# Designs tried in a protein design run: designed miniproteins, single chains, continued (3). Part 17

Each design is a single chain, and the fold is of that chain. pLDDT is the mean over its residues in the fold that is shown.

## One batch from the design tools (miniprotein)

Design m8564
Fold by ESMFold2-Fast:
Formats: C-alpha cells, sequence, structure tokens
Structure m8564 (fold): chain A 81 residues (1-81)
C-alpha cells in the first residue's frame, strides 16, 4: 500500500542519514494517514517515531524531522514500551 511504502522509505532514509529523503517520505506518509505516534519494534519492546529519529540522527540534522513530527501531533511525552 502507499502508506506502507512511504513508511518504509522514511525509516530507510532516517537510517541512512538522508534528512531530505526522510522529510519527503514523512510528508508523504502523513498525507496518506500515517500515525505520528506509531510505535516501532525495538528488541523485546517498542519505541516511538520521535525517539527513533532522535536516536538515529545527530542534533544538527534531526531538527526539521522533529519539528514536522510535533506539528503532525507526535506526543513528546509518549513513553517507549
Amino acid sequence: SEIERARAAFLEAVRSGDVEAALEALRAWLAAGGDPNELLPAGDGQITLLSFVEASLSDEIREPLVALLLEAGADPNAQDK
């Protein structure tokens, strides 16, 4: 599906450090109805998208992605599970 494809592109761009590709994919995924509070599998638990971006990218390059997630309704106080 379009939403699954945009999500996969976003996750890959973040892991690759390609902030421009990550922004494009994130915008497409949110436009398709993606949940900015989605939890991702991490070991035997789950991590928020915001935590994933913060863990994967340095402070100087993650700010546009953090800003877009917060604008879309990501909860900065959401706990990893």
Scores: mean pLDDT 77

Design m8565
Fold by ESMFold2-Fast:
Structure m8565 (fold): chain A 76 residues (1-76)
Amino acid sequence: GAPSVEELREEAAVLFNKAMFAENVEEGLKALKELYRVYLELPEEERAPVLDYLRQLAAHHPFPEVRALARELLAE
């Protein structure tokens, strides 16, 4: 069946940490793309915490390529 909101939120927290602490650009971009998938799977009313994760990655990620993709995803 479809994952629960609780399961999606737990997955988002894990993916946010994987993205933020990525050792290279490829790992960071992969984790960010998966985080955005989880964001879209959440009901609109439950997206706010994951939206905050995307904003933090756009503002604070050490790799400019990860910040750029996060900004593009937030603009959609």
Scores: mean pLDDT 88

Design m8566
Fold by ESMFold2-Fast:
Structure m8566 (fold): chain A 74 residues (1-74)
Amino acid sequence: MAEEEAKVPELVDILKNDPSPERRVQAAREIKELIERGVDVREAFKPLADAAINDPDPEVRQAAGEALAAYTKA
């Protein structure tokens, strides 16, 4: 639990700042898995919402949107 929560800031940083769209997709998908496992990832909510709307890569926008959908099921 604590180890998974500690990874959230790293994943958020990748989602916001990594120049590789593939790594940003991976970060969004990993955050989604953490949400589905019941890990507290509240810090990721606004970065995911921003990525779902504003990321230049359509796959990143889709992955972030899917992660946001997981919040409504948690």
Scores: mean pLDDT 79

Design m8567
Fold by ESMFold2-Fast:
Structure m8567 (fold): chain A 105 residues (1-105)
Amino acid sequence: MQSALNQAQSLLDAAFEKLKAAKTVDEMLRVFENLHSQISALMQGLSAGDQQAVLDLVSKQLTKMAKYANSKIEDPMQAVVFNMHVIGLLSELQVQVQAAQRAEQ
């Protein structure tokens, strides 16, 4: 558990630094997409309980990162599309955890 949470935190920290360096909405979306792929891969090696712990950490920090990204988006239409995409990525991680929980029953 602790090792997986430490790995997730390192991925989140690296993603936040890349987000700060991003200059366009497309670059910000790529940061979230890459983070999603890395977290999804990390979670596949874990028990359902450990996946839930990682998801809880990621959900909390991803919300903070999304708020930061929104502060940099000047176009309201781009902000809507960006937020829908981020919510979609988080929902995919939630579905992955639910599938793991069902498999352990």
Scores: mean pLDDT 84

Design m8568
Fold by ESMFold2-Fast:
Structure m8568 (fold): chain A 120 residues (1-120)
Amino acid sequence: EVDELKRETGIALGRVALAGPEALKKTVRDFLELARKHGLPQEVIDLFEKALEIIEKDDSPEAISRALSLLTQAIRRVGDPEVLREILEIARKALEEAPTVKYVTADNKPVTRVGKKDLE
């Protein structure tokens, strides 16, 4: 239920990060708008804002990994399955609008949990 939505959202966010820093920035901005619209706890909003700050200052794989960690923490604090569904749809739509031509991200590893496909 809620845990599955959180897991799916984490996977989608990892894919958005692989699509590029601009796709991830847009997704986090849309998350902030949604969080404020639904009156989510300030703690969740703070985590989204921190993630966006990191990506805006530095788009290295290390910075993206830190941002993803904060986004995962924020999502874990969301208990409303309807809000989680909207968050997941925002991430999925970002992937549709930013088709990933995966290019060189240097040393790589935005850390993502990919259960479906072994990206070996």
Scores: mean pLDDT 74

Design m8569
Fold by ESMFold2-Fast:
Structure m8569 (fold): chain A 84 residues (1-84)
Amino acid sequence: PLRVPKEVEEISKEIVKENKPTNDAQRLENRLKLVDKLLEKGVITPEEALEAYEFLLNQAKELGLDDIAKKVEERIEEIKKRME
């Protein structure tokens, strides 16, 4: 049985290996996918995922990445529905 830190490390390595960021858009998209995977594997709670998505949304808005901001907003809405 792997500890949560080791499982997080494995998922992070997988994301980085497949999608090494070349620009800000790719960087944020990779972070979004990482949070998605962590939530799917149950490594983080829906509340922790929501907090991470809120942070990514702010970053996407600051960088003017509207497409990524929309994707993050969709995740936030889905999580809020699940928490009800």
Scores: mean pLDDT 72

Design m8570
Fold by ESMFold2-Fast:
Structure m8570 (fold): chain A 71 residues (1-71)
Amino acid sequence: SQEEIERRLIELIVRGEFEEARRLIEEHRDTLLAPAPGTNGNLFNVLTLAAQLAPNEEQRRFAEELKEELS
C-alpha cells in the first residue's frame, strides 16, 4: 500500500540507507506522488516528515536534497 511504502521510505532515510531510499522512490514514484486517504499526502510531504524525524544532520540534509531534486 502507499502508506507502507511511505513508512518504509521514512525508515530508510532515518537509518541512512540513502541508495535504497532513492531506489524505493524510483520504483514507486507514481504511487508516492498520488495523494490518497490515510497517507502522508504527496512525496514532498513524506520527505518533509522524514527530515523532521531524522536523528542527525546527514539524514536531514539527504531528505531536503531529495525535496529540491523533485521540485
Scores: mean pLDDT 77

Design m8571
Fold by ESMFold2-Fast:
Structure m8571 (fold): chain A 66 residues (1-66)
Amino acid sequence: TTLEETLAWEERKFEEEEAARRDEVQGLINALPSAEEAAEMKARFEAELARQRDELDYINQLWRDE
């Protein structure tokens, strides 16, 4: 397997997992009685996804730099 194929697979996997988690968290948000709690949960979820994305990008950069 080439480096490009591996990187593309990791990106696709992340996107699929992100979509599944967004659906799950959106269900939880919709069940919350407070708009403030909903906004807070969404903000924390988006921050966590951004962190995971940065981690994936860092790992992929290490593969490219070697």
Scores: mean pLDDT 76

Design m8572
Fold by ESMFold2-Fast:
Structure m8572 (fold): chain A 119 residues (1-119)
Amino acid sequence: MKEEILELAKKFVQALLKGDLETAREYANKLLEILEKELSPEFVELVKKGIDYVLEAARYLFEDNDVEKAREYIEKAESYFLKAIELNPEHAETLKEIFSQVLTALHIALTVKETELKN
């Protein structure tokens, strides 16, 4: 499970960094299907909401060029991921690593987009 989840999270992050939102959604759906089999419905709902906000942030960055809206949605995603970590303290270290990789990728994409829009 852990290695499969980490591999899907990595592919999700790679798709986000490329602005490939369709591919990112496909990997997110596969990840959620695995989580649904082994973790509580409450946890899965928090992760799903976090991922939905991540994908909305990416849409604002790549489709609308709206950096401020993207930042707002990144903050919403972080809030839901933190709630998910709190709900599963026994998996906190692994979840923090996965969620930090996703959020770091979005902050990198946001910084790149801000730089491109200024030039």
Scores: mean pLDDT 81

Design m8573
Fold by ESMFold2-Fast:
Structure m8573 (fold): chain A 80 residues (1-80)
Amino acid sequence: MKEEIIRLAKEAVALAMEAMKNPKAVLGATGVALSAIGVIVEAELLVRKGRFDDAAGERLLRLAKETLAAAKELAEKYGQ
């Protein structure tokens, strides 16, 4: 589960970075990228603290999927 969460969040960052090539998308894409990075950081910190349980994993997986969906929407609208 941690590996899937990080994979989805990294994909969201990559798509947001692609959308940022359009100046009109920079603010929205920055927000999405920061949200995705936040998911990665929280997952890593929870694992380090020994607090990465099923409830935390499910919550972060949901956030990663939502962030990826937002990144895909921005990439479709503003990405090349």
Scores: mean pLDDT 82

Design m8574
Fold by ESMFold2-Fast:
Structure m8574 (fold): chain A 76 residues (1-76)
Amino acid sequence: MFSEEELRQIVEIFIEHGKKYNLPEELIERLREALENRDYVGLLDLIREFMLGLSEEQQRELERRLSTVPIVPPPP
């Protein structure tokens, strides 16, 4: 579970990562719009789609970047 501030930081990391690996501009813009519109359900769906488009190496790099954001662990 993420706070709004944490989600914003996560989305910025995803956008930077997507630009670095030349992901479709449409996906990057959809991430920005979902965040701006506070469509957190759509945002989570887009993040899932984003992750599925990455190789294992790219996913590991993204996970390292995300580790800089304080993430609340899921409840047991």
Scores: mean pLDDT 69

Design m8575
Fold by ESMFold2-Fast:
Structure m8575 (fold): chain A 74 residues (1-74)
Amino acid sequence: SEEVDRILDELEERLAPQVGEGTAKEIRASLRLQVEQGTGVDSLRAMARQFRARGLDDSARAAEEAARGLERLQ
């Protein structure tokens, strides 16, 4: 889905400043597979909680927004 890829591309770009470009790209690729398995929203919510626990609030917000975007497409 073009909408899914757009959400994940925006997430990758927003994560890169705090986790690095390489890690953001790996997260994006992993999430694409998890979306296909029907677990993408749950994975993003778990990721947001982990980012919050680490003080990465911008990354947490990006993951939360991506989760909401994917949920609206289901």
Scores: mean pLDDT 88

Design m8576
Fold by ESMFold2-Fast:
Structure m8576 (fold): chain A 64 residues (1-64)
Amino acid sequence: SMAELRSELAALQQKLRVVDLTSRETLENYKRLLDILRQLNDPAVGAVSRIVALMEERIKKAEG
């Protein structure tokens, strides 16, 4: 439901505010955030999509 998506969005935003990790876990949290924003048709989709793309590139290069 929309209420459940908004609740999950708030929880993820709080987690991402306090977590100082550039890792696969943080990337998966941003991907989930992006999915929720897309379902809510939120204008932040563009900004978060760019963050996900940059993190994926950095992690891929770090892994080899």
Scores: mean pLDDT 77

Design m8577
Fold by ESMFold2-Fast:
Parts: C-alpha cells; sequence; structure tokens
Structure m8577 (fold): chain A 89 residues (1-89)
C-alpha cells in the first residue's frame, strides 16, 4: 500500500531529527496511541502520569492482542507498522 509506505518513510525521516532514544521512544508511543484510536483499537500503557511508560498493550478490532516493552524500539516500530497497515487497508 503506497500510503503505508509513505507514512513509514516520513516516520524514518523524522527519526533523524529526534535527539535522544527516550524522545524517540516517547514519540513512537504517542504515534501508536493516535493510530490505535484511529483504527478503533484499545490501547493501554503501563505507567502513571509523569513517569516513563513501561509497556504498551494494543487490542486490535479483530481481537489480536499485542504487548510490547516500551524500551524495545524495534517492537514499538513493528506495532506502529501494523496499525498503519490496518488504517490504510
Amino acid sequence: NPKVQQALESIEEGKKYIPSEEELRNSLIAAIENLALLNGAEIKTDGSAGTPVKSVTVTLPDGTVITVDASDIAALEAVLKRLLELLYS
């Protein structure tokens, strides 16, 4: 899907301008939360307001549950890609 590819390329380009791994992680989590909302998916984060998120759990409309460690950038990116594919499918 060209729209998914363009969105992923925009994310990769944006990552070049994020100065820290913590800021990259926070940006990916925020993007996942926004995309989950747009897809009608349920999202839960393990963390209180003002503390770092420890894990992200996404329940897709098809009943698929994905739980990822918030410190795992590759796993966060994989969830983001899955949500983009659903949004543009």
Scores: mean pLDDT 75

Design m8578
Fold by ESMFold2-Fast:
Structure m8578 (fold): chain A 83 residues (1-83)
Amino acid sequence: SELLAQLAQLQEQARQQGLDELAALLEEARAELEKDEVDFDRLDELARQAEEIANSVPSARDLALELDILIGIRYIENAVSKV
């Protein structure tokens, strides 16, 4: 719930900065993180694409880093909950 709310905030920040491609990646990441069985390979690919955007648009770096952190938190939650 809080994780998904933070992703929604990142997506809104990306839209406010005119980073439509990053906003779309964040929406895909949010949809994946909402699943009971998360595809972490897919999330890693989305995070990699966000990093590529951040390499060309410095303002996107914080958003890409926050996505990586949220993915890491979800991974730890899954490991702890044994889902």
Scores: mean pLDDT 80

Design m8579
Fold by ESMFold2-Fast:
Structure m8579 (fold): chain A 98 residues (1-98)
Amino acid sequence: MYAATLFLKEPVSGEKAGRAAARVLERFPGVKRVTLVDKEGFKSGRTPEEAEAAGKSLKGPVDTVIVTAETPEVARQAALAIAEELGVDVEGIAVMPL
């Protein structure tokens, strides 16, 4: 498995991040989990409904999203698709084996 860590140039609300993650989970069946990170911690979802719930449960804005997938290509594509759904520029992306 691989994790793509997406750093956003500007933070977004947890609700927006959760919705974008939900849409990407629907589009990319190879994605196993999306993790949304704020200042206080993180929340993860494995389904579109869990991703939306994760976003709503976060206390602060999200500046980092981690996509877990079976291949590095799917992880990277899904992470970039989240940034595109949000309309936010990418500060950086890192893909690592788990």
Scores: mean pLDDT 86

Design m8580
Fold by ESMFold2-Fast:
Structure m8580 (fold): chain A 105 residues (1-105)
Amino acid sequence: AAKERVEAAAARIRALIERAATEDLSLPQAIGLALAVIGAALEALLVAEKSKDPEVKALAADLLEEAAAYAEEILRTKDLSENQRFALRQMARALRGTAEAIRAL
């Protein structure tokens, strides 16, 4: 179901954010995690668009905004390496931008 696919994408995004916050990341690893989050966010957008269901659209945008807020909170409160900060900043930006795109559908 469309809602289940959006929730699964959001769960993967949260796990990737937690990895970025907790792992000792090289720059290629930081880039890889950021790209993985971008891919999952785009999957949520495509599911929302294809569903044509306002409830799926709202759920996708809300979950991506919640994930962005989580990454932003980690950036404010945690002592992070340069590579961890880079990954989390790119994740937060991509999640906010994708949520805005979903709401514009």
Scores: mean pLDDT 92

Design m8581
Fold by ESMFold2-Fast:
Structure m8581 (fold): chain A 85 residues (1-85)
Amino acid sequence: SMEDKRLLALSELGRALYQAIKEKLPTDLINELAQALLDLGHASPEELSKVMKRAIDVLRRAKEFASEEVQKELEEIIKRLEEIL
């Protein structure tokens, strides 16, 4: 269902936000990820895909500042989000 997709995406993006905070990634990127998480929670079914694509874009930019291990984890999160789309 659409709600199942939303819950999975929220879980994935929440894990990404936790890693970004733990790794002390740039504050602007942490704020963009937090905003994407909030937007995803409030998105209508029609907006869900657009918000998820934006979240993936932010994650792609954020991973470039992460350690090799966390970059790999963020890449797996991106892959799972793309599979939900």
Scores: mean pLDDT 86

Design m8582
Fold by ESMFold2-Fast:
Structure m8582 (fold): chain A 101 residues (1-101)
Amino acid sequence: MEKIIEEILEAARILSVHRKQSDLQPEELKQLEEEAKKALKILKENLTPEELRELAEALRNNDSEKISELLKKVKEKKGEETMEELRNAIVTLLEYAAAKA
């Protein structure tokens, strides 16, 4: 379980290397870190280990289509509200990775 979450974070860091770096204040970075921890919890509670691995690989490869397909499957199984929470969680993790890079 923990290894999959670490793979998602590494994939997000790799993706953030191709994005514009953010000049956040230390207080803003700390707040974003707490939001990132909350986002990881949401992903762990709503995705299977297999789906988390698929997400990590898609993020690593910057495969937006595969991420979209995964979110669509979540919408079909758990509803739109859960899908939106997961989408926001992924965005938060990417923002944190970009800020830390």
Scores: mean pLDDT 72

Design m8583
Fold by ESMFold2-Fast:
Structure m8583 (fold): chain A 68 residues (1-68)
Amino acid sequence: SALDLAITWQKAVQEALAKGEEIAAKIPGATISVEVEGPIVTVTVKGPDGTYVITANGLTGEVTVEKV
């Protein structure tokens, strides 16, 4: 249903943001940016020694974390 899809999207986005905040809290000087492209939300945490990319898929509820 549309309600189930909305709940899945909201939960995935909230999880991605929470993961981004958790990672940023451990990295002094880290910056957080958020990009939205349809159902996909990308949270980027950039620190002095590396970048973390957290991707939320609002259709599936999948949240992934990659260090680049």
Scores: mean pLDDT 85

Design m8584
Fold by ESMFold2-Fast:
Structure m8584 (fold): chain A 64 residues (1-64)
Amino acid sequence: MDAIQAQVRAIEDQAVDAAPDLSPEELRARTTKALAAIPGVSPEEAERRAEQVTAAVQLQRALA
């Protein structure tokens, strides 16, 4: 199993935990930067994953 996959999950979990204190733009920017820092993660993949996390958080906020 790939160590990169475990790092991606940890960063995504940290982003969700920090989400209540961040704007959607701040959440996306921080998550993208953190994911892009992982060796083997492309900038495009980092941005796509950060967008998915941010969208999921926004959906949860809308339902609350």
Scores: mean pLDDT 77

Design m8585
Fold by ESMFold2-Fast:
Structure m8585 (fold): chain A 68 residues (1-68)
Amino acid sequence: MEEINKIAEKLKEMAEDKSASPREIARELRKLEEYGALTFIGQLKLVEIMRKYGKLLEEAVRKAVEEE
């Protein structure tokens, strides 16, 4: 629970401040996705984050994947 909230809060800060690299955003989003696959609470938190910041987070993940 606490770990899921911590990851979600970090992703929010990264999205709002735009200070994190695409790779860092992709790493944190992957962690939240893993919790979403394993827990119902993780799924709910992932949905909430993607509704508010999804476009920005998806673009960051795309850039990180394309550069690797």
Scores: mean pLDDT 75

Design m8586
Fold by ESMFold2-Fast:
Structure m8586 (fold): chain A 105 residues (1-105)
Amino acid sequence: SEAQQLMNEALRLAANLRDAILNGDRESALAYLDRLLATLDQLAELVRDSDPELVATLDEARALAEELKKAIENNASKEEILALYNRLGAALGEAQERLQDYLAS
């Protein structure tokens, strides 16, 4: 499934993003966020006509990724950045579960 491949890519990018945040690598963190945002846009387009709850969860993940990008650009504390990352990770986990349920239907 193209949607499953994009979801797997989003999760891989989120893992790389976490490592960049923990290492203080701002440049890599922002690059991973830009790629994550593009991947979420492609995934949302593929599933647009599917489960509205899945689309809403992807929109939430996108909004959190944009908020995280802004926090990093504005030199927010590492604690604030990690808190936003944890919220993004939770939204991506929910999106993955909803996508698996949709594809099983």
Scores: mean pLDDT 89

Design m8587
Fold by ESMFold2-Fast:
Structure m8587 (fold): chain A 101 residues (1-101)
Amino acid sequence: MKEEIEKLIESAEGYAKAVERYVDLLKQAIDEGKPLEEVKSLADMAIDLGNRAISLANKAIELAEKLGFDELKQKATEIKNRVQKAIDEARKLYEEAVKRS
């Protein structure tokens, strides 16, 4: 059971890192004046991967809470919060890019 929670956290972390990479690519695309279609595609990818990370983190939080693994619950919660901020940033960046067009 503890190993199952650790695997969920590892998977969520993998998706979180992917989200952060797509947010960086999104920033670069906007700075370089890429077409809105490309900007939208990068934002959509960041949001999709972020939702997957949040789903995995929520499963880890639920299991860790039920079993009293407070440290694993904290780690999963930190990943969830990090991913939510990245999703919010991706949405904001896309909205600002649309306004500049």
Scores: mean pLDDT 90

Design m8588
Fold by ESMFold2-Fast:
Structure m8588 (fold): chain A 120 residues (1-120)
Amino acid sequence: ELTLEEAKEQVLLALRHVFDRIIALVPDPEVQAKLREIADKFLEELRKIFESAPDTVEGLRKAKEEALKLFDKARDEIMEVVAGLPPELRERIMAEVDAAKKTLEAQLDYLIGLAERREK
């Protein structure tokens, strides 16, 4: 079983790979650069949430709430950046973004589960 620190790093790595796949869908270098900036900022702010959160069930539940709010903000920024792309490409990008949110939520639930097992 992973330590909480190792599990947090796995969350960040998994999201980096998801953002890399999203960016790879975009043929426009300027839009790619803007998406990379949004992804990098999101991952930096998520790391800070993890560093600030106590390694307790309550602390990680609060971190989950903050992380999902942060993701919703990044999703809105991505939607603005991709607004000029063809409709089919925008739909595909936003589907991958929505899948990324589900991945984040599942991984945050895994972190909370690790803390629950530790507090027993």
Scores: mean pLDDT 86

Design m8589
Fold by ESMFold2-Fast:
Structure m8589 (fold): chain A 66 residues (1-66)
Amino acid sequence: SKLDELSREAAEKGIDTSSLVEMARLLGASDKQIAELKKMPREEQLDFITRLLEERVRKEREEAKG
């Protein structure tokens, strides 16, 4: 949640596409998803990263529970 907010603020301040690609890779995005991300407008790139982060956090919480 707070990590997502900081990520959004940093992106609003002018994170380049390369930084967003790196974040996507760290969040487990496939090469195909990264190629799609690079073609997106900035607004959609930020939404994509946010969704990946949210899904990863959800997965980790569920796996910790069993």
Scores: mean pLDDT 72

Design m8590
Fold by ESMFold2-Fast:
Structure m8590 (fold): chain A 62 residues (1-62)
Amino acid sequence: SEFDEVVERLKKEGKNALLQAIEVLKEKGYELTPEDIRLMEEALKNPDKEIIEKLSKKYNFE
């Protein structure tokens, strides 16, 4: 699946913090889309509170 391909890419790139966040969200029962993962990557590359707030509001992770 596209989700599995993204996860494998993140593993190869050593993005452990993002992988941990994805795992926590999946454990909470959130269905993550590739678009959501893209927004999370953008937040890590350019830590912008607006992007983080947008994701937090969508998934209620605080």
Scores: mean pLDDT 69

Design m8591
Fold by ESMFold2-Fast:
Structure m8591 (fold): chain A 74 residues (1-74)
Amino acid sequence: MLSEEEVEAAIAHLEALHAALEAQLPTLPADVRQALLDHMIGILDELIDFARSQGEDRLAAKVEEIRERLERLR
């Protein structure tokens, strides 16, 4: 089981990574941008499954929120 401190740290790290990705996406060619978005969404799907397997509903909900924001960037 993840500690609450580990969950909060993971959420903060994910939000920072998402912000960095949003800043970089407009600088990438369209084909590279789509490939990167597809890859990142795949990673987030795996992370949601992992978080749910650990009973970390708050982490899973935050990752789902970030996934939805990335889907809007397609």
Scores: mean pLDDT 78

Design m8592
Fold by ESMFold2-Fast:
Structure m8592 (fold): chain A 91 residues (1-91)
Amino acid sequence: DKELKEKLMERIIEALKEVLEEARKEGKEKIVAAVETALERLEELKKEGKMDISKVIADAIREAGLSDDEIEEFKEKLISELEKLSTELLK
């Protein structure tokens, strides 16, 4: 259980780094701001042994002022990376 949560945190951080690179190439400044904020806070949570991932991401999205369309785009990119994680876990 704990190991799985730690792997999920690491994969979410990896997925966010991919989303950040894509958003920068596309000039999506609000998504870039949200992802950068989320990454910094998640790395800090990881060091502290905390796992409040959803709150960190939600707060970062709110602070950056993402539209519903931008949130859906961000969600689709994250789901794609999480599907990769699921495939690896299932072997």
Scores: mean pLDDT 76

Design m8593
Fold by ESMFold2-Fast:
Structure m8593 (fold): chain A 94 residues (1-94)
Amino acid sequence: PSPEEVEEIGLQVMIIAHEVYKLVEEKAPGSELAKEIREKMQEAVQAAVEGKIEEAIKITEEMLRKAKEELPELSEQIEKLMKRLRELKERYEK
């Protein structure tokens, strides 16, 4: 991808990471899960800002997987975010 596409992909990955955290915090406020997902969201954002897009995607995939496992009632919303992240990953790997 072009530098502009890499920046756009990074921004979209950061948006997905924030959305995962928002969903988990809303469903399980102040939980250990929310704390862990928040820490992972911060790591994903930092990786994306540093241009480490593969790392940002990997961290965000881990967040989505854990959120789905521990909060199965969010699975439909999480699966939609997983689909968006997979599409971004495919764009980055081309």
Scores: mean pLDDT 87

Design m8594
Fold by ESMFold2-Fast:
Structure m8594 (fold): chain A 64 residues (1-64)
Amino acid sequence: SMDELLARALREVDELLEKHRDASLDEQYGALNELVGRMSTVLPPELVAQVARYGVQRLQEREA
C-alpha cells in the first residue's frame, strides 16, 4: 500500500539522519538530497514530496 511505502521511506530518512547526526548541517542536507534523489527513481512523485518535506522539517528542528 502507499501508506506502507511512505512509512518505510520515512524510516529510511530517520536512519540516514541518525547516521549523520554528528556531521555538519550542510552534510546532513546533502545526504538527505541524495536519498530523496534515489527515492525519486522508484517512488511516486507525491510520496517523494512528502518524504522531502519530512526530512527538511527534521533538519529545521535541528537548526532551532
Scores: mean pLDDT 86

Design m8595
Fold by ESMFold2-Fast:
Structure m8595 (fold): chain A 92 residues (1-92)
Amino acid sequence: GLVEEIRRLGERAIEAIERGDEEAALRALEELYKKGVEAFRKGDIEAIETAIRELERIIRLAREKGMEEVALEAEIQLGLLRIMLSVLKLEQ
């Protein structure tokens, strides 16, 4: 399901950051964001909340490793997904 796919993408981003592969981390972030948007379109609150938690984890590690571009991209995605989650909660 989307929750499991999002968790796997989050883990892929973390592993890329830990090995210093910024391009792989950015690719994993792009895929994670696409799955978060898919979750929004489907009204899957649990999947969006999972994506938000994974992005928060990625931001912390990227900042610790000095990967400013990865951290910035993840922060932008986090902000957008938080807005999407708020919209879904208002429609219930």
Scores: mean pLDDT 90

Design m8596
Fold by ESMFold2-Fast:
Structure m8596 (fold): chain A 65 residues (1-65)
Amino acid sequence: MEEEEAMRKAKETIKEALRPYVSDEDIERIEKKFEEALKKTPQQRRDIFTEVLLEADELKAKALA
């Protein structure tokens, strides 16, 4: 489905956006969560995606503070 392609694109976008602000370890953690989400049901995938977005926002805010 189109959502799977969108999620893969989102993974790359978030990874690139965070690269200047966070450690490689944090980027790998986010990448692994996206990979895990792609293997889940659509309902679980949305929940994991939301959690990853919140974690990414928190990491960026912490790095800029």
Scores: mean pLDDT 72

Design m8597
Fold by ESMFold2-Fast:
Structure m8597 (fold): chain A 90 residues (1-90)
Amino acid sequence: MNLEKAIKAYLNEKYEEAIKYAEEAVKENEKSDPVLAAQAYILAAGAYSALGKYDEAQEYIKKAKELAKKVGLSLEEIQEKTIKKIEEIS
């Protein structure tokens, strides 16, 4: 799964790979699983921040927040779900 690949890349400090897999996870899941797509945006934002690309990180957080709102979740709830997913893969 592309989100799992993105998380593994992130944990190995391969931030550019993490962004690539996270963006692929968004494209595959944006309409079918918006929660997973929002989690992928959060992970990509984390990777952009690690690379010092703070403007891109903020844009991806905004995209995650917009998707979360569509499914009745807050940004905080999506962040918590993303952390739990990272812990499952770690």
Scores: mean pLDDT 84

